# Ledger of designs, part 108: designed miniproteins, single chains, continued (2)

Each design is a single chain, and the fold is of that chain. pLDDT is the mean over its residues in the fold that is shown.

## One batch from the design tools (miniprotein)

Design m7766
Fold by ESMFold2-Fast:
Structure m7766 (fold): chain A 96 residues (1-96)
Amino acid sequence: EEEEVIKEAERIAEERKEELEKLLAEKGKLAEANRDDPEKVRELIAELRTEVLKKIIKELLKEGKPELAEKVFKLYLESTSATPEEVEELEKTLKE
């Protein structure tokens, strides 16, 4: 079940590879420019995680898989120290 959630998320990441690679390159450049500011780097990493997960959730919802989208969101909350702002943003995306 969890393996199926991960596999489906990976499939969407592969289908959106070009878009995700552009996002990673953009955030990577910003992180490199702020390498001497660890707080800014942490903020950029959190923003990147949230943006990637929002894209995965939106694609799952578009494909008519809301239960799987909810499982991806729950897996993220269990795997990371998401901020209240990140949780609100992702929950709002799920309720679309």
Scores: mean pLDDT 71

Design m7767
Fold by ESMFold2-Fast:
Structure m7767 (fold): chain A 86 residues (1-86)
Amino acid sequence: MEELIEETVELFLKLIEGLKALRDGQPVDRAELQRLAAEFLHRVLMLSPEEVDEIMKRVLEKVPEEYREFAEQIMRSVRLLKERFS
């Protein structure tokens, strides 16, 4: 449903922000980041490939330009994971 897609977009945006901060050596709440990652993984595995593509499209439209390449790298990893478990 649309609500689930919107919630997953927001979840993925927060996950990307946290992972980028972690990569750049910024302080992060690692327990919260792990929770976000687990919840995102669970949702991706439940969603259709078409729904995952829609989420990725919306996320790319909303991320700051400086995060775009990093987001695209994460999205490739997510697609590979989806292919392996689907």
Scores: mean pLDDT 81

Design m7768
Fold by ESMFold2-Fast:
Structure m7768 (fold): chain A 74 residues (1-74)
Amino acid sequence: PLSEEERLTLLRIASRLADEVYEYGKKKGLSQEETDVLLAKAFQAAKELIDERLARGEPIDEDKVFEEAMKKVK
């Protein structure tokens, strides 16, 4: 199971991704459905990055995971 620190970091990443993707969608004039697809893609990218770091015994880098996940959806 994840530590409390890791769990809180995951919640912060998820919140930041949701806020950023919805803001991006608004600025680009995307539909809600199009924005939701980007959000799902961002969450999947973040999950893959987090899983890789945890598999290596590395701490979750909140800022790095957020930046890299956002790059994959733009």
Scores: mean pLDDT 84

Design m7769
Fold by ESMFold2-Fast:
Structure m7769 (fold): chain A 91 residues (1-91)
Amino acid sequence: EEEALRILEELADKVHEITAGSDDPVEGVIVLRIAVDLVVAQKHPVSVEEALEWVRRLKEDVENADIPNPETKQKILEALDEAIRRLEELG
């Protein structure tokens, strides 16, 4: 559970790093930042199953989001895929 939360915290940090490198932040990227922060801000122990569901939903939201910079979108999707992989290794 603590390991799942750490993966989500590391994902949040990575998304913030990717989006901070964008010269023209778009609404979809801002919404994703908020969504990741809300997931991490939960004060209760996160189960691996719960964390996987949240990251998979975030990935679907990003895939459907109108992010004008395809490189930024791809980097976010790669960060989400890495988080999913790490969470699957815990379960």
Scores: mean pLDDT 69

Design m7770
Fold by ESMFold2-Fast:
Structure m7770 (fold): chain A 96 residues (1-96)
Amino acid sequence: MEEKEKEFLERARKGGDFELEIDGNVLRASTDGSEKGYALARNGLELARLGASRVDISTSGDTFSFDVDVTAPPERGEEVGRVFLEMSRYLPDPVR
């Protein structure tokens, strides 16, 4: 893991607003220092590595917003799906 990615995750553990750029992909996060906020920031980082051109995450108490712009090659579609499945565990209710 790159040093800047480690610093990003350490900031996510403490809470705050921060931005990371990886290969032209932008990850923005606003976290509250919760375990959920950290997990979502970590998943967002994985999505950025998988080719998401933009990932915006905001967490506050029991609410969060997640906005992702991703186009992945077919061979990475399964990995992207897995990350979304992991993130769904933090949603209060499934999208219907």
Scores: mean pLDDT 68

Design m7771
Fold by ESMFold2-Fast:
Structure m7771 (fold): chain A 100 residues (1-100)
Amino acid sequence: SNLEELKEKLLELFKEFVEEVSKEKDEAKRQALRDKTIAEAEKLIKEKISDPALAREAYTVVAVAVQEVLDALEKGEASPEEAIELFEKVLEQMVEHFKS
């Protein structure tokens, strides 16, 4: 389904983000990576979700999750592996919500 494919593509994008941001020491560059990742996620969401209202909801959930995970990584409150697991759980909950 489009939602399952979206979940897989968003998870792939997020894994790449976590790998790159974990190697970056400059705060401005870390925020640029976050902004790039959110923009790419928005594009994927719009391509896979034709309903603008659902696309907006999906975008909001993903953007908040990316920022919260970045903050947790920055504070040392989550490992890269834990960050990926948390994001995957958010994506699974989002897909279940949209199927309801």
Scores: mean pLDDT 83

Design m7772
Fold by ESMFold2-Fast:
Structure m7772 (fold): chain A 91 residues (1-91)
Amino acid sequence: SMEEFKEELIELIERMIEAVKAKDYEAAEEYVEKIRELILEHMSDLSLQEQVLLLTVSGTVTFALRLAKESKNYELAIEELRNAKELVESM
């Protein structure tokens, strides 16, 4: 269901936030891949508005990983992930 999809996506984002806080980039990268795969698998079931929102979420989690790994800006990375979670919660 859409509710189950939304709950799973929120859980993955929360797990990624914990991984970034722990500086566990291997785990964070695995969560980015799981988030992207989950979104892609459900793309055909989504409205245009939901597709745009979830593509933004996908881009945001990828960007957050880059901020943490390359720029060592953990605070901004975590803020971006929290913003992505808020977008999913707004669906």
Scores: mean pLDDT 89

Design m7773
Fold by ESMFold2-Fast:
Structure m7773 (fold): chain A 73 residues (1-73)
Amino acid sequence: SHMEKKIEELLELVRKALELERDYRAGKLSEAEFFARMGELYARIKELYSQLSPEEQKEFEERALELEREFRA
C-alpha cells in the first residue's frame, strides 16, 4: 500500500543515517560532508513523517527504535 511504502522509505532513510554516523565515527567522512548528508536525510525524514497519520507516525517510531537498537547491537 502507499502507506506501507512511506514507512519503508522512512526506515531506509533512518538506516542510511545510522550508516552515515558509523562511517563518520570510523573517520571515512569529513565533518562538513557528514553534516551536509545528515541534513539532507533528516529534511527528507521530516517531510515524509509530516505526511503520516498519528497511527502511522507511532508505527514508524516503534520500528525506527527497533532498527536503531538492532544496528547498535
Scores: mean pLDDT 85

Design m7774
Fold by ESMFold2-Fast:
Structure m7774 (fold): chain A 79 residues (1-79)
Amino acid sequence: DISEAVDYMIRLIHEEVEKVEAGEISEEEALERIRKELEEKYGKPFAEAAVEIFERILNGDEELREQVENRLKNLEEAE
């Protein structure tokens, strides 16, 4: 299901952004994790989309960051 793939992508992006900002991993390591995880599960198009979203958030796209955080919050409340 594409919706499940998108939700997984959003969760992974958020986790990796948090780890980079906390100084737990490098941006390069986070990018490698995102690519590997999503390519293995959903293929290259999802991995490419996730990498772009991740890079935009780290480079200060506050609107995109808020959209990702709001989606995660809604997913957590739906469970």
Scores: mean pLDDT 78

Design m7775
Fold by ESMFold2-Fast:
Structure m7775 (fold): chain A 89 residues (1-89)
Amino acid sequence: ALAEIEAQRALLPEYAEEIRALPAEDVAEAVRRAGEAAVQAIRAGFPPEVAEALAELAREVAELSGSERAREAAREAEERVRAALAEAA
């Protein structure tokens, strides 16, 4: 799981043009879903590193998109992950 997420992050530069070509709302929705997946991973008892890697992947996709809407979605996802990690501690 963690290694697969990190492998996807390493491939992001190869998909930068495709990500920039996507509608801002589609990127924002994908980022929100990644945040939801990260929170569910925490609740399911996965190591914190898995959720952190998912949140970081979402942030990098949002930055590559150039969309402020996607970056806002990434910030909200990071806050939700941080809150879920605090509740799990």
Scores: mean pLDDT 78

Design m7776
Fold by ESMFold2-Fast:
Structure m7776 (fold): chain A 100 residues (1-100)
Amino acid sequence: MIKEIVEVLERVAEELKTGSQELGGRMSYEAAKVQTGNADYEAYKTSTGATGARALKGIVEKDPSKAPEVLEGAERVLEEGGVSEELIKELREMRRKAEE
């Protein structure tokens, strides 16, 4: 499953290359929250969505137990951005399996 999560996060990074700056900042903020339990959004507001998605990928590769938190964060950002309902559905299914 980790390989499948990594592959979906790479697709999220590609989708966010043309996304808004705010969406990019949000994705990086979610990655920081997974790592530290809390984060200052101001530090991430200029980050790209691709950078944030790659950070989430790095977290799950290093600590597979963070998969549910990583998937939830990515799903939330895509939902808030109204971006790729197909990717949102894939992230939801993966999160459900990771929580089982």
Scores: mean pLDDT 71

Design m7777
Fold by ESMFold2-Fast:
Structure m7777 (fold): chain A 103 residues (1-103)
Amino acid sequence: MKARATVTFETTRGGAMMAAAALAQVADKVEIYDEEGKLLGKVTPKSTFEEIENTLKDAPKRGRFTLVAEGDYEKLEEAARRAGLLARRVGGASSVEVKVERL
């Protein structure tokens, strides 16, 4: 069953990278947005950590990020929860919001 997961948090660039990488392991795609809603880049299961880092190279060291992932509902629900926890653990993430919608 297809779903969309949205993870929004205020975290470090490193925290956002780790969360995006975790989602990309199970999602078909992950889109990374800044606080203004501008698309910073896209990550897939084939993306290397180096490519994810390069996607965020021009992002602020700390800010509000939104990750939008699409894929299988069961896998995304678990991965989105883990991504939120990783952001809290790694970057002292605040205002963490996790939403998973069935498509």
Scores: mean pLDDT 78

Design m7778
Fold by ESMFold2-Fast:
Structure m7778 (fold): chain A 87 residues (1-87)
Amino acid sequence: SAAAREAALREAEAAWAELEAKVKTEEEKELFALLREQSRPILEALLAGDLERARELDREGLRRLLEFLEEKGTPEEDLERMREAIE
C-alpha cells in the first residue's frame, strides 16, 4: 500500500539521519545535507512506483557526492565508511 511505502521511506530517512550523525567535519555535514536533499526526487519516484528510476537517481546522486567529497579532500577512509553505511 501507499502507506506502507511511505513508512519504508520514513525508515530510510531515519537511516540517513543516523549516517549523518556519524559525519564529523562541518564540510562533510554540509555535503551530506546536499546529498540528503538530492534524495527528494528519488522519494518522488518511489512514491510513483518507479523503482528503476529511483535506483538510477540514487546511484548517480551518491556517485556525484562521493566524487565531490573526494575532490574536497575528504579522507578515503571516511568515503569508504559512508559508502558502506549507505549500501
Scores: mean pLDDT 73

Design m7779
Fold by ESMFold2-Fast:
Structure m7779 (fold): chain A 70 residues (1-70)
Amino acid sequence: MLSPEQQVDRLIEEGRAAVDAARTADELEEVLERLLTELDRHWSQLTPEQQQRVLAVIQEFVRRLAEARA
């Protein structure tokens, strides 16, 4: 079993790779939905510092989705 920190780090790395590989807004949306769902499961177990780091990465991905949908 991975620690919450290790699970979050893996989700961010996999999310970044999936976002980079995505060709359509629908694919980006699916990647973000999966990432947010997984992060929500671990959110309450993260420290405030870890939560801030995660939010910064999510904001980057959300901006990419907004650009793809424009």
Scores: mean pLDDT 75

Design m7780
Fold by ESMFold2-Fast:
Structure m7780 (fold): chain A 66 residues (1-66)
Amino acid sequence: SEKLKEFIEELKKAGATSVDDNGELTDEMKLALEEFAKSLGLPETVKNKELTDEQREALKKLLAEQ
């Protein structure tokens, strides 16, 4: 969503590392995205401090576009 993209940009501006050396989301970014998902009332598909594979791929694409 637009709001998720804006949130990711705010995190990057704050100095958060969005991806590691392998192009995977950092643990800090994963936790921040989980907290953002909770704030939006998204379902319990975000479990065990992990994004679903589909959410992870979508977020990687959003990060790559920005």
Scores: mean pLDDT 58

Design m7781
Fold by ESMFold2-Fast:
Structure m7781 (fold): chain A 89 residues (1-89)
Amino acid sequence: SRMEELIEELERLIEELEKIATRAAALGDPSLQPVIDEAAETIKETERVIEEARKGKASVEELREAKKRLEETIRRLQEAVDRAEAARR
């Protein structure tokens, strides 16, 4: 179903965001902490939406909005990590 496909996509995006956040934390750059904290909040909110969807309490549109937020957070964190890594070279 569209719901199941979106949940699987969201779970994959959460894993991707967690990997980038782990890499960001490993850099030890205090300027990255706000973006890392934002990533953690986005993951928790997305997990909540997935749980609500599994209970039949969230719509396909709510999952699509969660996906947009995840993709934007991934983009921002990746850009911040790339800048920090470039500064260390």
Scores: mean pLDDT 87

Design m7782
Fold by ESMFold2-Fast:
Structure m7782 (fold): chain A 59 residues (1-59)
Amino acid sequence: DKAKENAKKTALENVAKDIEKRSKEIGGEEAREGIENVIKILAEELGLSQKELDEILKA
């Protein structure tokens, strides 16, 4: 179901934006790596493909 997959992707993109905004206040590579790890875990739990994960990380 492409509509459900698109909804999951949009939800992760919104979470990524919120986390990234907060991480900019802390700064540094450690904050960036932490965000990428959280997004990766969420994508894996939601059953997203590696391609979809890569698109979210580019957002």
Scores: mean pLDDT 68

Design m7783
Fold by ESMFold2-Fast:
Structure m7783 (fold): chain A 93 residues (1-93)
Amino acid sequence: MKVITDPEELPEVETDYEVLAAAVDSGEPNDISEGVVMIAVATIAATLPPGTKVVFALRVGDEIRGDERLRPFVEALAEKYGASVVAVAAVPK
């Protein structure tokens, strides 16, 4: 698993959202890898001030769970890193 918080490592996708963190895993998808990437991005989101509206998306193979507006980011990260599991946490701009 790799955790990405550096804007230079994030894909160049124009959106109404600012990505706070991403986590990627390139192994076979399973409940453990899904949980680990989601915990990683949720942990970073939990450091924000109370009341901050954070949106999440999880991509596992071709399936996306969570906020569909984050689809371009999770797909770009999956392609860039060759990842089978991707989680993203973002806030509205």
Scores: mean pLDDT 76

Design m7784
Fold by ESMFold2-Fast:
Structure m7784 (fold): chain A 74 residues (1-74)
Amino acid sequence: SLEEELEKLLKELEKLVQQVADALLAAGDYEKLRALAEEVTETMKRIYELYKKDKEEAIKLIEEFIEKVKALLA
């Protein structure tokens, strides 16, 4: 179901965000850590708003954000 896919993607995103946040914290990069927290908050709001209108587009937005967060680990 789309709800199961959403839950799976949100858990993947949570793990990736935690990995980036841990790396930034270890590096003492508090400015980037704050920016990451703000972007996650803003993107989650967009996902919830989009999910009410178009669940498939919301899934795409999560997938795109996951790829963006993965790039921060490289």
Scores: mean pLDDT 85

Design m7785
Fold by ESMFold2-Fast:
Structure m7785 (fold): chain A 66 residues (1-66)
Amino acid sequence: MEELEAFLQKLEEEIRRIEEKIAELERQLAENPDDKELRLELQILEGMRALLEGMKAWLEKVISKG
């Protein structure tokens, strides 16, 4: 259980890092709404965040059952 809790902490750290990048890109996109490159980077990071959030939710369920 301690091992899974440590992994959960690492996932939360990575999610936070991605959220910070998303906030930066959203600010840049607000200044340049037609920037295709910024929009693509945002979409990629949003997708990565969703995947990590899913993994976190799965781990939380595993920890709760153990």
Scores: mean pLDDT 82

Design m7786
Fold by ESMFold2-Fast:
Structure m7786 (fold): chain A 88 residues (1-88)
Amino acid sequence: SMLERERRVREEIERTSPEVQKVLRNIADSAIRLKKGKFGERASDEEIEEALLKISPELIRGIEQAVRDKDSERLGLLSVQAVNQILK
């Protein structure tokens, strides 16, 4: 169910470090700004939280691993995938 999927995503985010959570929030903010076409306006916390629930648990784990490994190239690729999932 959609509710169960969102709960799994929320649990994955809650398990990540504050550093990873900040990265995820920045990805969500960027995706929301792109979707709105309003690049001068910051996304609200509620909009960011809703957008984060659209990212797969597998991708959240991938982003966490890339942050942990300090793999900037992999983080960039996974960030693009996360933006694409939010924009669906």
Scores: mean pLDDT 83

Design m7787
Fold by ESMFold2-Fast:
Structure m7787 (fold): chain A 80 residues (1-80)
Amino acid sequence: LSQEAIELSRTRDSRKVGAIAFVEELQRQGIADEEVVELTRKLAETQPMSVFLPAFSDATKYIVQGNNEEAKKILEEAIK
């Protein structure tokens, strides 16, 4: 494997892992519900970074506003 390919793989995985850890922390603080965390994990597992990043960014805007319903809609639509 080329060094560049290894670095790209680590970068993608780290971003998804970081995003999941971020929403898990928001759940611990009572900001995000459990369903948002599970949908974020499913999106990370099933979708490429090109789909994951924009959907996660948009969902996060609603999560921090306390609008978990809109965040769930965004994540569910991205998984489809």
Scores: mean pLDDT 76

Design m7788
Fold by ESMFold2-Fast:
Structure m7788 (fold): chain A 73 residues (1-73)
Amino acid sequence: VEELRREIRELGERIAELAEKVPEEEALALDEEVFAEAEPAILEALEAGDLEGALRVYLEALRRLEERLEAKV
């Protein structure tokens, strides 16, 4: 779990830097799209008490967001 939390934190920092390089409206739209796809799986894992599973889904969503933002810069 700690490794997943570390990866999420580091990836979040990279995403924040990339988001500063794109129009705010476009960055928000990409965030909303990625999160809308990931949210049901995250909530299902949390409801089941599977914190590690929820963190893994969140990490994959952040990786998708990073890739899409990087394509825009």
Scores: mean pLDDT 79

Design m7789
Fold by ESMFold2-Fast:
Structure m7789 (fold): chain A 84 residues (1-84)
Amino acid sequence: SKLEEIKREIEKIIESTDDPLVQQLGRQSLEIIELAEKTLPEEEAVKLGEELLKMVKDMIENPDDITKLIGQVLRAIGLLLDLL
């Protein structure tokens, strides 16, 4: 499924990175996705997962861009509110 692909991509990022912040964000993202998978319809869980994956990828691309990271976190929160 698309959600399994998203989880796999995040897991690969965690395994390939030496950045402890990226590792922490990736692990937290996986926990949030697992909770969403149990509590939300699959379509909504996939949308949340895609946003979390984008956040983790953006941190790798621009590790020193705290403003961009904050923006991605706020977008993920906005998505959660839209689903609830």
Scores: mean pLDDT 75

Design m7790
Fold by ESMFold2-Fast:
Structure m7790 (fold): chain A 86 residues (1-86)
Amino acid sequence: MTQEEKNKIIKEKIDKNEDAFLAQMSRTHGISVERIRALMAGAPPRTEAEKQAVASFQMMIDFYREQIKRGENTAGYQYLLDLLNR
C-alpha cells in the first residue's frame, strides 16, 4: 500500500469522526457546523456562544495533545491538531 493510499484511508476515518464531532459541537453550543469549523481553524468569534465554543476547543486541543503523548491514535489526533492550527 502506498503512502497516498494510507493517507486516503486515514482522512476518510478522520472525516467521519470530524463530522460527528462537529455535529455534537453544533448541538452543544447552538451554532452552525460551518461556524464551528471556522472557529476550530482560528477564525475570530462573532457571538458570545462562539466565544464559549472557542474556550471548549482549547480544552479539546489539550486533550488531543495528552493522547498523543500517551501514544494513543497519534496519527488521528495529530491530523486534527494540524487542521485546527491552519
Scores: mean pLDDT 69

Design m7791
Fold by ESMFold2-Fast:
Structure m7791 (fold): chain A 74 residues (1-74)
Amino acid sequence: EELLERINEALEKGDVNAFIQALVEAVKKGLPVTDEMIEQVEALLRRLGHEGAVDAAREALKNQTALPEPLPLP
């Protein structure tokens, strides 16, 4: 699945915006939202100093909506 490859690539590069966008797209196309997926997103956001975006990212994944604003690059 191309979307899973994009997710893994974004994770390895630390590109938070690309990672979240790829996850939302994958969920819209049928990828199940798992607790592990949500925990990985939350951990990544906190590690990169974007704790304020954790709730928005969680809502985007669960409701299959885009983030309201792109996260600033570090």
Scores: mean pLDDT 68

Design m7792
Fold by ESMFold2-Fast:
Structure m7792 (fold): chain A 64 residues (1-64)
Amino acid sequence: MDEKVKEALQKAGMLIAATKGGEEAKKAVDRAEEAYKKGGPEAMLKELERIDPEAAKLARKILE
């Protein structure tokens, strides 16, 4: 996995953990990583947006 993608997932996960809790953040990061494996960064960002739009915005800025 690209270092920027790993950073985006980590930062998005931390934001979700702060707002929704660590268990939901873990599930969100796992689902986003699976989306990345199947459809790349855009699929990952769409999955994050379904879970937390603010976390998806943060991840998109990191990947920019």
Scores: mean pLDDT 81

Design m7793
Fold by ESMFold2-Fast:
Structure m7793 (fold): chain A 74 residues (1-74)
Amino acid sequence: PLSSVEFVDLGEAPSVEEGRELVREKIEELKKEAPRVLAEDIEETEDSVYGTVTYEREDGEVHHVVLVVRILPP
């Protein structure tokens, strides 16, 4: 089966907490549209929050979405 990757830049947030909420909200939006969700994850770094959603399309192809929020410096 083929796999594809999509990168979505969600912009900047003033804190890690706000960045995490932006990523979480976008993951929930994607899950509502996806026919079958295989995996989801959220990873925090000092300057960014990353979210990943992996889902299976109707034809059996696997699609990965990577979400990124950058954290503004104090």
Scores: mean pLDDT 79

Design m7794
Fold by ESMFold2-Fast:
Structure m7794 (fold): chain A 80 residues (1-80)
Amino acid sequence: SEKQRKLLLFLAVLGVNEIALLMGAKPIPVDYLEKLAKEAGLSDELIEKIREASQADPETRMALLREVIAEVEKKLEELK
């Protein structure tokens, strides 16, 4: 489905962003991550976690992003 495709795209982009941050490279703009999250149908609460993660230290960022990933995985399971 289109919703499943958008959720998978969001996860892929989020993964690439984390690899970029781990390598010390320039991250993907938070506005673009928020746009993909909205298009994937994520709640405003989860989008706020993405914004908060972009400004957080690495440990806090990973904790917040794991919460976002868990919710996306749950939505993907519901679409099977």
Scores: mean pLDDT 79

Design m7795
Fold by ESMFold2-Fast:
Structure m7795 (fold): chain A 100 residues (1-100)
Amino acid sequence: SIHDRLRDQESRVRQTIDDMQSRRQYIRDNPDTPVSVIQQMRDDMSSRIDDVLDDIGRVAVDARDAGDDGTVRRAHDLGVQLTSTRYQFSVDVNNIISSS
């Protein structure tokens, strides 16, 4: 169902945010981490986030077509949360690279 698909995306978003926070903390705790490794972590996260955002977008479209305004709003809020966290992660990573 659309509701099951949304719950799956909510779980994926939580895991993705937790992974971003863990990688950000790892970089902070390991300042001598090679830039190539930091870039690989960023690229891996970006790919995963793009996949999740695409799936959230599809849930939102299907919910809109079904007239489920509540699910459309939840999917939109989920996408905003993930995008905002991605932005913060990118800023933090770029600041660390620039300081190295």
Scores: mean pLDDT 85

Design m7796
Fold by ESMFold2-Fast:
Order: sequence, then C-alpha cells, then structure tokens
Structure m7796 (fold): chain A 107 residues (1-107)
Amino acid sequence: MPTISQIDQARDQITTEMAAVVRAIRANAPLSDVRQQLLTVVRTIQKFVTEFNTATQSEIERIKQIEKDVLNATTLAQVQAAVQRLADEVAKLVMQTMADAYNEQEK
C-alpha cells in the first residue's frame, strides 16, 4: 500500500504535467499536441492508480471515460473541459488514497 510520501510524489508529478497542458492550451498550441500531452497525463494517472490499487472500479471507469473524451476532442475547449474533469477526479482519488494510507498506519 502506498505511503503518504508516495501519494504526495504522485500528486506533485500529475499536478506538474497538468499545469504544462494548461499552459499549452493558453498558448494556442496545435490541438494534436495538446491532446497527446493530456493523454500522457492520463497514462501517468492510470499507472499510479494501478500501482496504488486504492481506486474503486467506478473511479477507474471515470478516468477511462475522460481518456475517450480526450481522444474524441476536436476543439481546444473540449480538451480544456477534459483537463478540468481529470483534475477533479485526481483530487478525489488523492484525498481517498491519503485517508486509506493514514488509517492503515494508525492501526
């Protein structure tokens, strides 16, 4: 099971990668480049979700749906909406995984 330190490191990496995507969108980078960059972030999140094994099936399915939304995005506005949804799902996962890790260390 992940330690609080491992969860913090994962969150910091994901936050840094997400910030880069937001900067690319604001710079009006090509849609294909922004979409590929966001897909890389989704893969990073899926890697940590698999490694930590604390996400529910519903949460995993939500992330997969966001990946599909990114793959089907035809505008930067749709990619921006996917970024916001992904950020919200990551925030929920981090809080849940932190609570689980803390409770295990106290027992």
Scores: mean pLDDT 81

Design m7797
Fold by ESMFold2-Fast:
Structure m7797 (fold): chain A 87 residues (1-87)
Amino acid sequence: KMSLEEAQKELAAIHLDESLSDEEKLQRYAEIIARLVAEGRDETAQTATLATAIAAQDRKMPREVIEALVAATTLPAEEALARIRAA
């Protein structure tokens, strides 16, 4: 099972990987969140969703993407995942 610390490390590694596009980073963040949701770790998945929204804002991603991710932070983990995948 992925711990909160493991999820945070993977999210940080994705955020710092300059070889990945913003679209590829969002896909990888979504994969981590999907894994946490599948494992029933909804609270950790919500924390990962918030970290993803902060990362998108820090990277100056398009306004529409940032708005979608910020909205996702207020949603249940499964709905948040759907929003991130649509971004």
Scores: mean pLDDT 75

Design m7798
Fold by ESMFold2-Fast:
Structure m7798 (fold): chain A 74 residues (1-74)
Amino acid sequence: SRAELLEEGRRRVEELVEANRDAPEAEQRAALRRLLGEFADELAARGVAPEDIAAIVAELAEHGARLLAERLAE
């Protein structure tokens, strides 16, 4: 389901943000963009509808951006 894919994607985003905690901001943002692109390609390969992929990637991008903003504000 879309909810299960969102949960999987959120976990991957959270792991990436934590793993790159001490990296420069530009590198963290580049890593997030790569992860989202790779996840989108994986979902497409699994036969997920383009509209669902777009919705999932958009939500994960917002989640990742929030986590990075919270960290950088410290």
Scores: mean pLDDT 84

Design m7799
Fold by ESMFold2-Fast:
Order: C-alpha cells, then structure tokens, then sequence
Structure m7799 (fold): chain A 83 residues (1-83)
C-alpha cells in the first residue's frame, strides 16, 4: 500500500540520518561530504512530507518512488565512502 511505502521511506530516512551521524563521529566523511549528504537526506524527508499532502494517488506514488530512489542512491554513496 502507499501507507506502507511512506513508512518504508520514513524508516530509511531515519536510518540514513543515524548512519551519517556515526560516520561523522568516526571521521569517515569530510565536512563538505557531510554537508552534501545531509542536504540529500533532508530532501528525502521533504519528498515524504510532500507525498503525504498529495491527494492524487498516481502523483503520490511517483513522489514516493522518487524518494525511494533518492534514499537508495544516498545509501549507495554512504556505502562507497565507508569502503
């Protein structure tokens, strides 16, 4: 369901915030990299918030799919930085 997709994106958003915080604390990312990643994570949160307010089901679905892709891309970048 769309509600389950919203919960999935919100969970991944929280996990990304926690992972970035840990990587910053361990010195695994530069301040510049941390700022760019933080901006991307905030964009995921913004997309979820927008999706919740969209009454059109098709547009809501596309917005959530966009947020999921952004989360996936961000997770991949964090994994590459971690090595």
Amino acid sequence: SLEEKIKEVEKRYRELEERLKEMVEKGLVSPKEATLLRTRILAIGGEVTLAKRIPNEELKKKTLESALKLAEDTERELEELKK
Scores: mean pLDDT 85

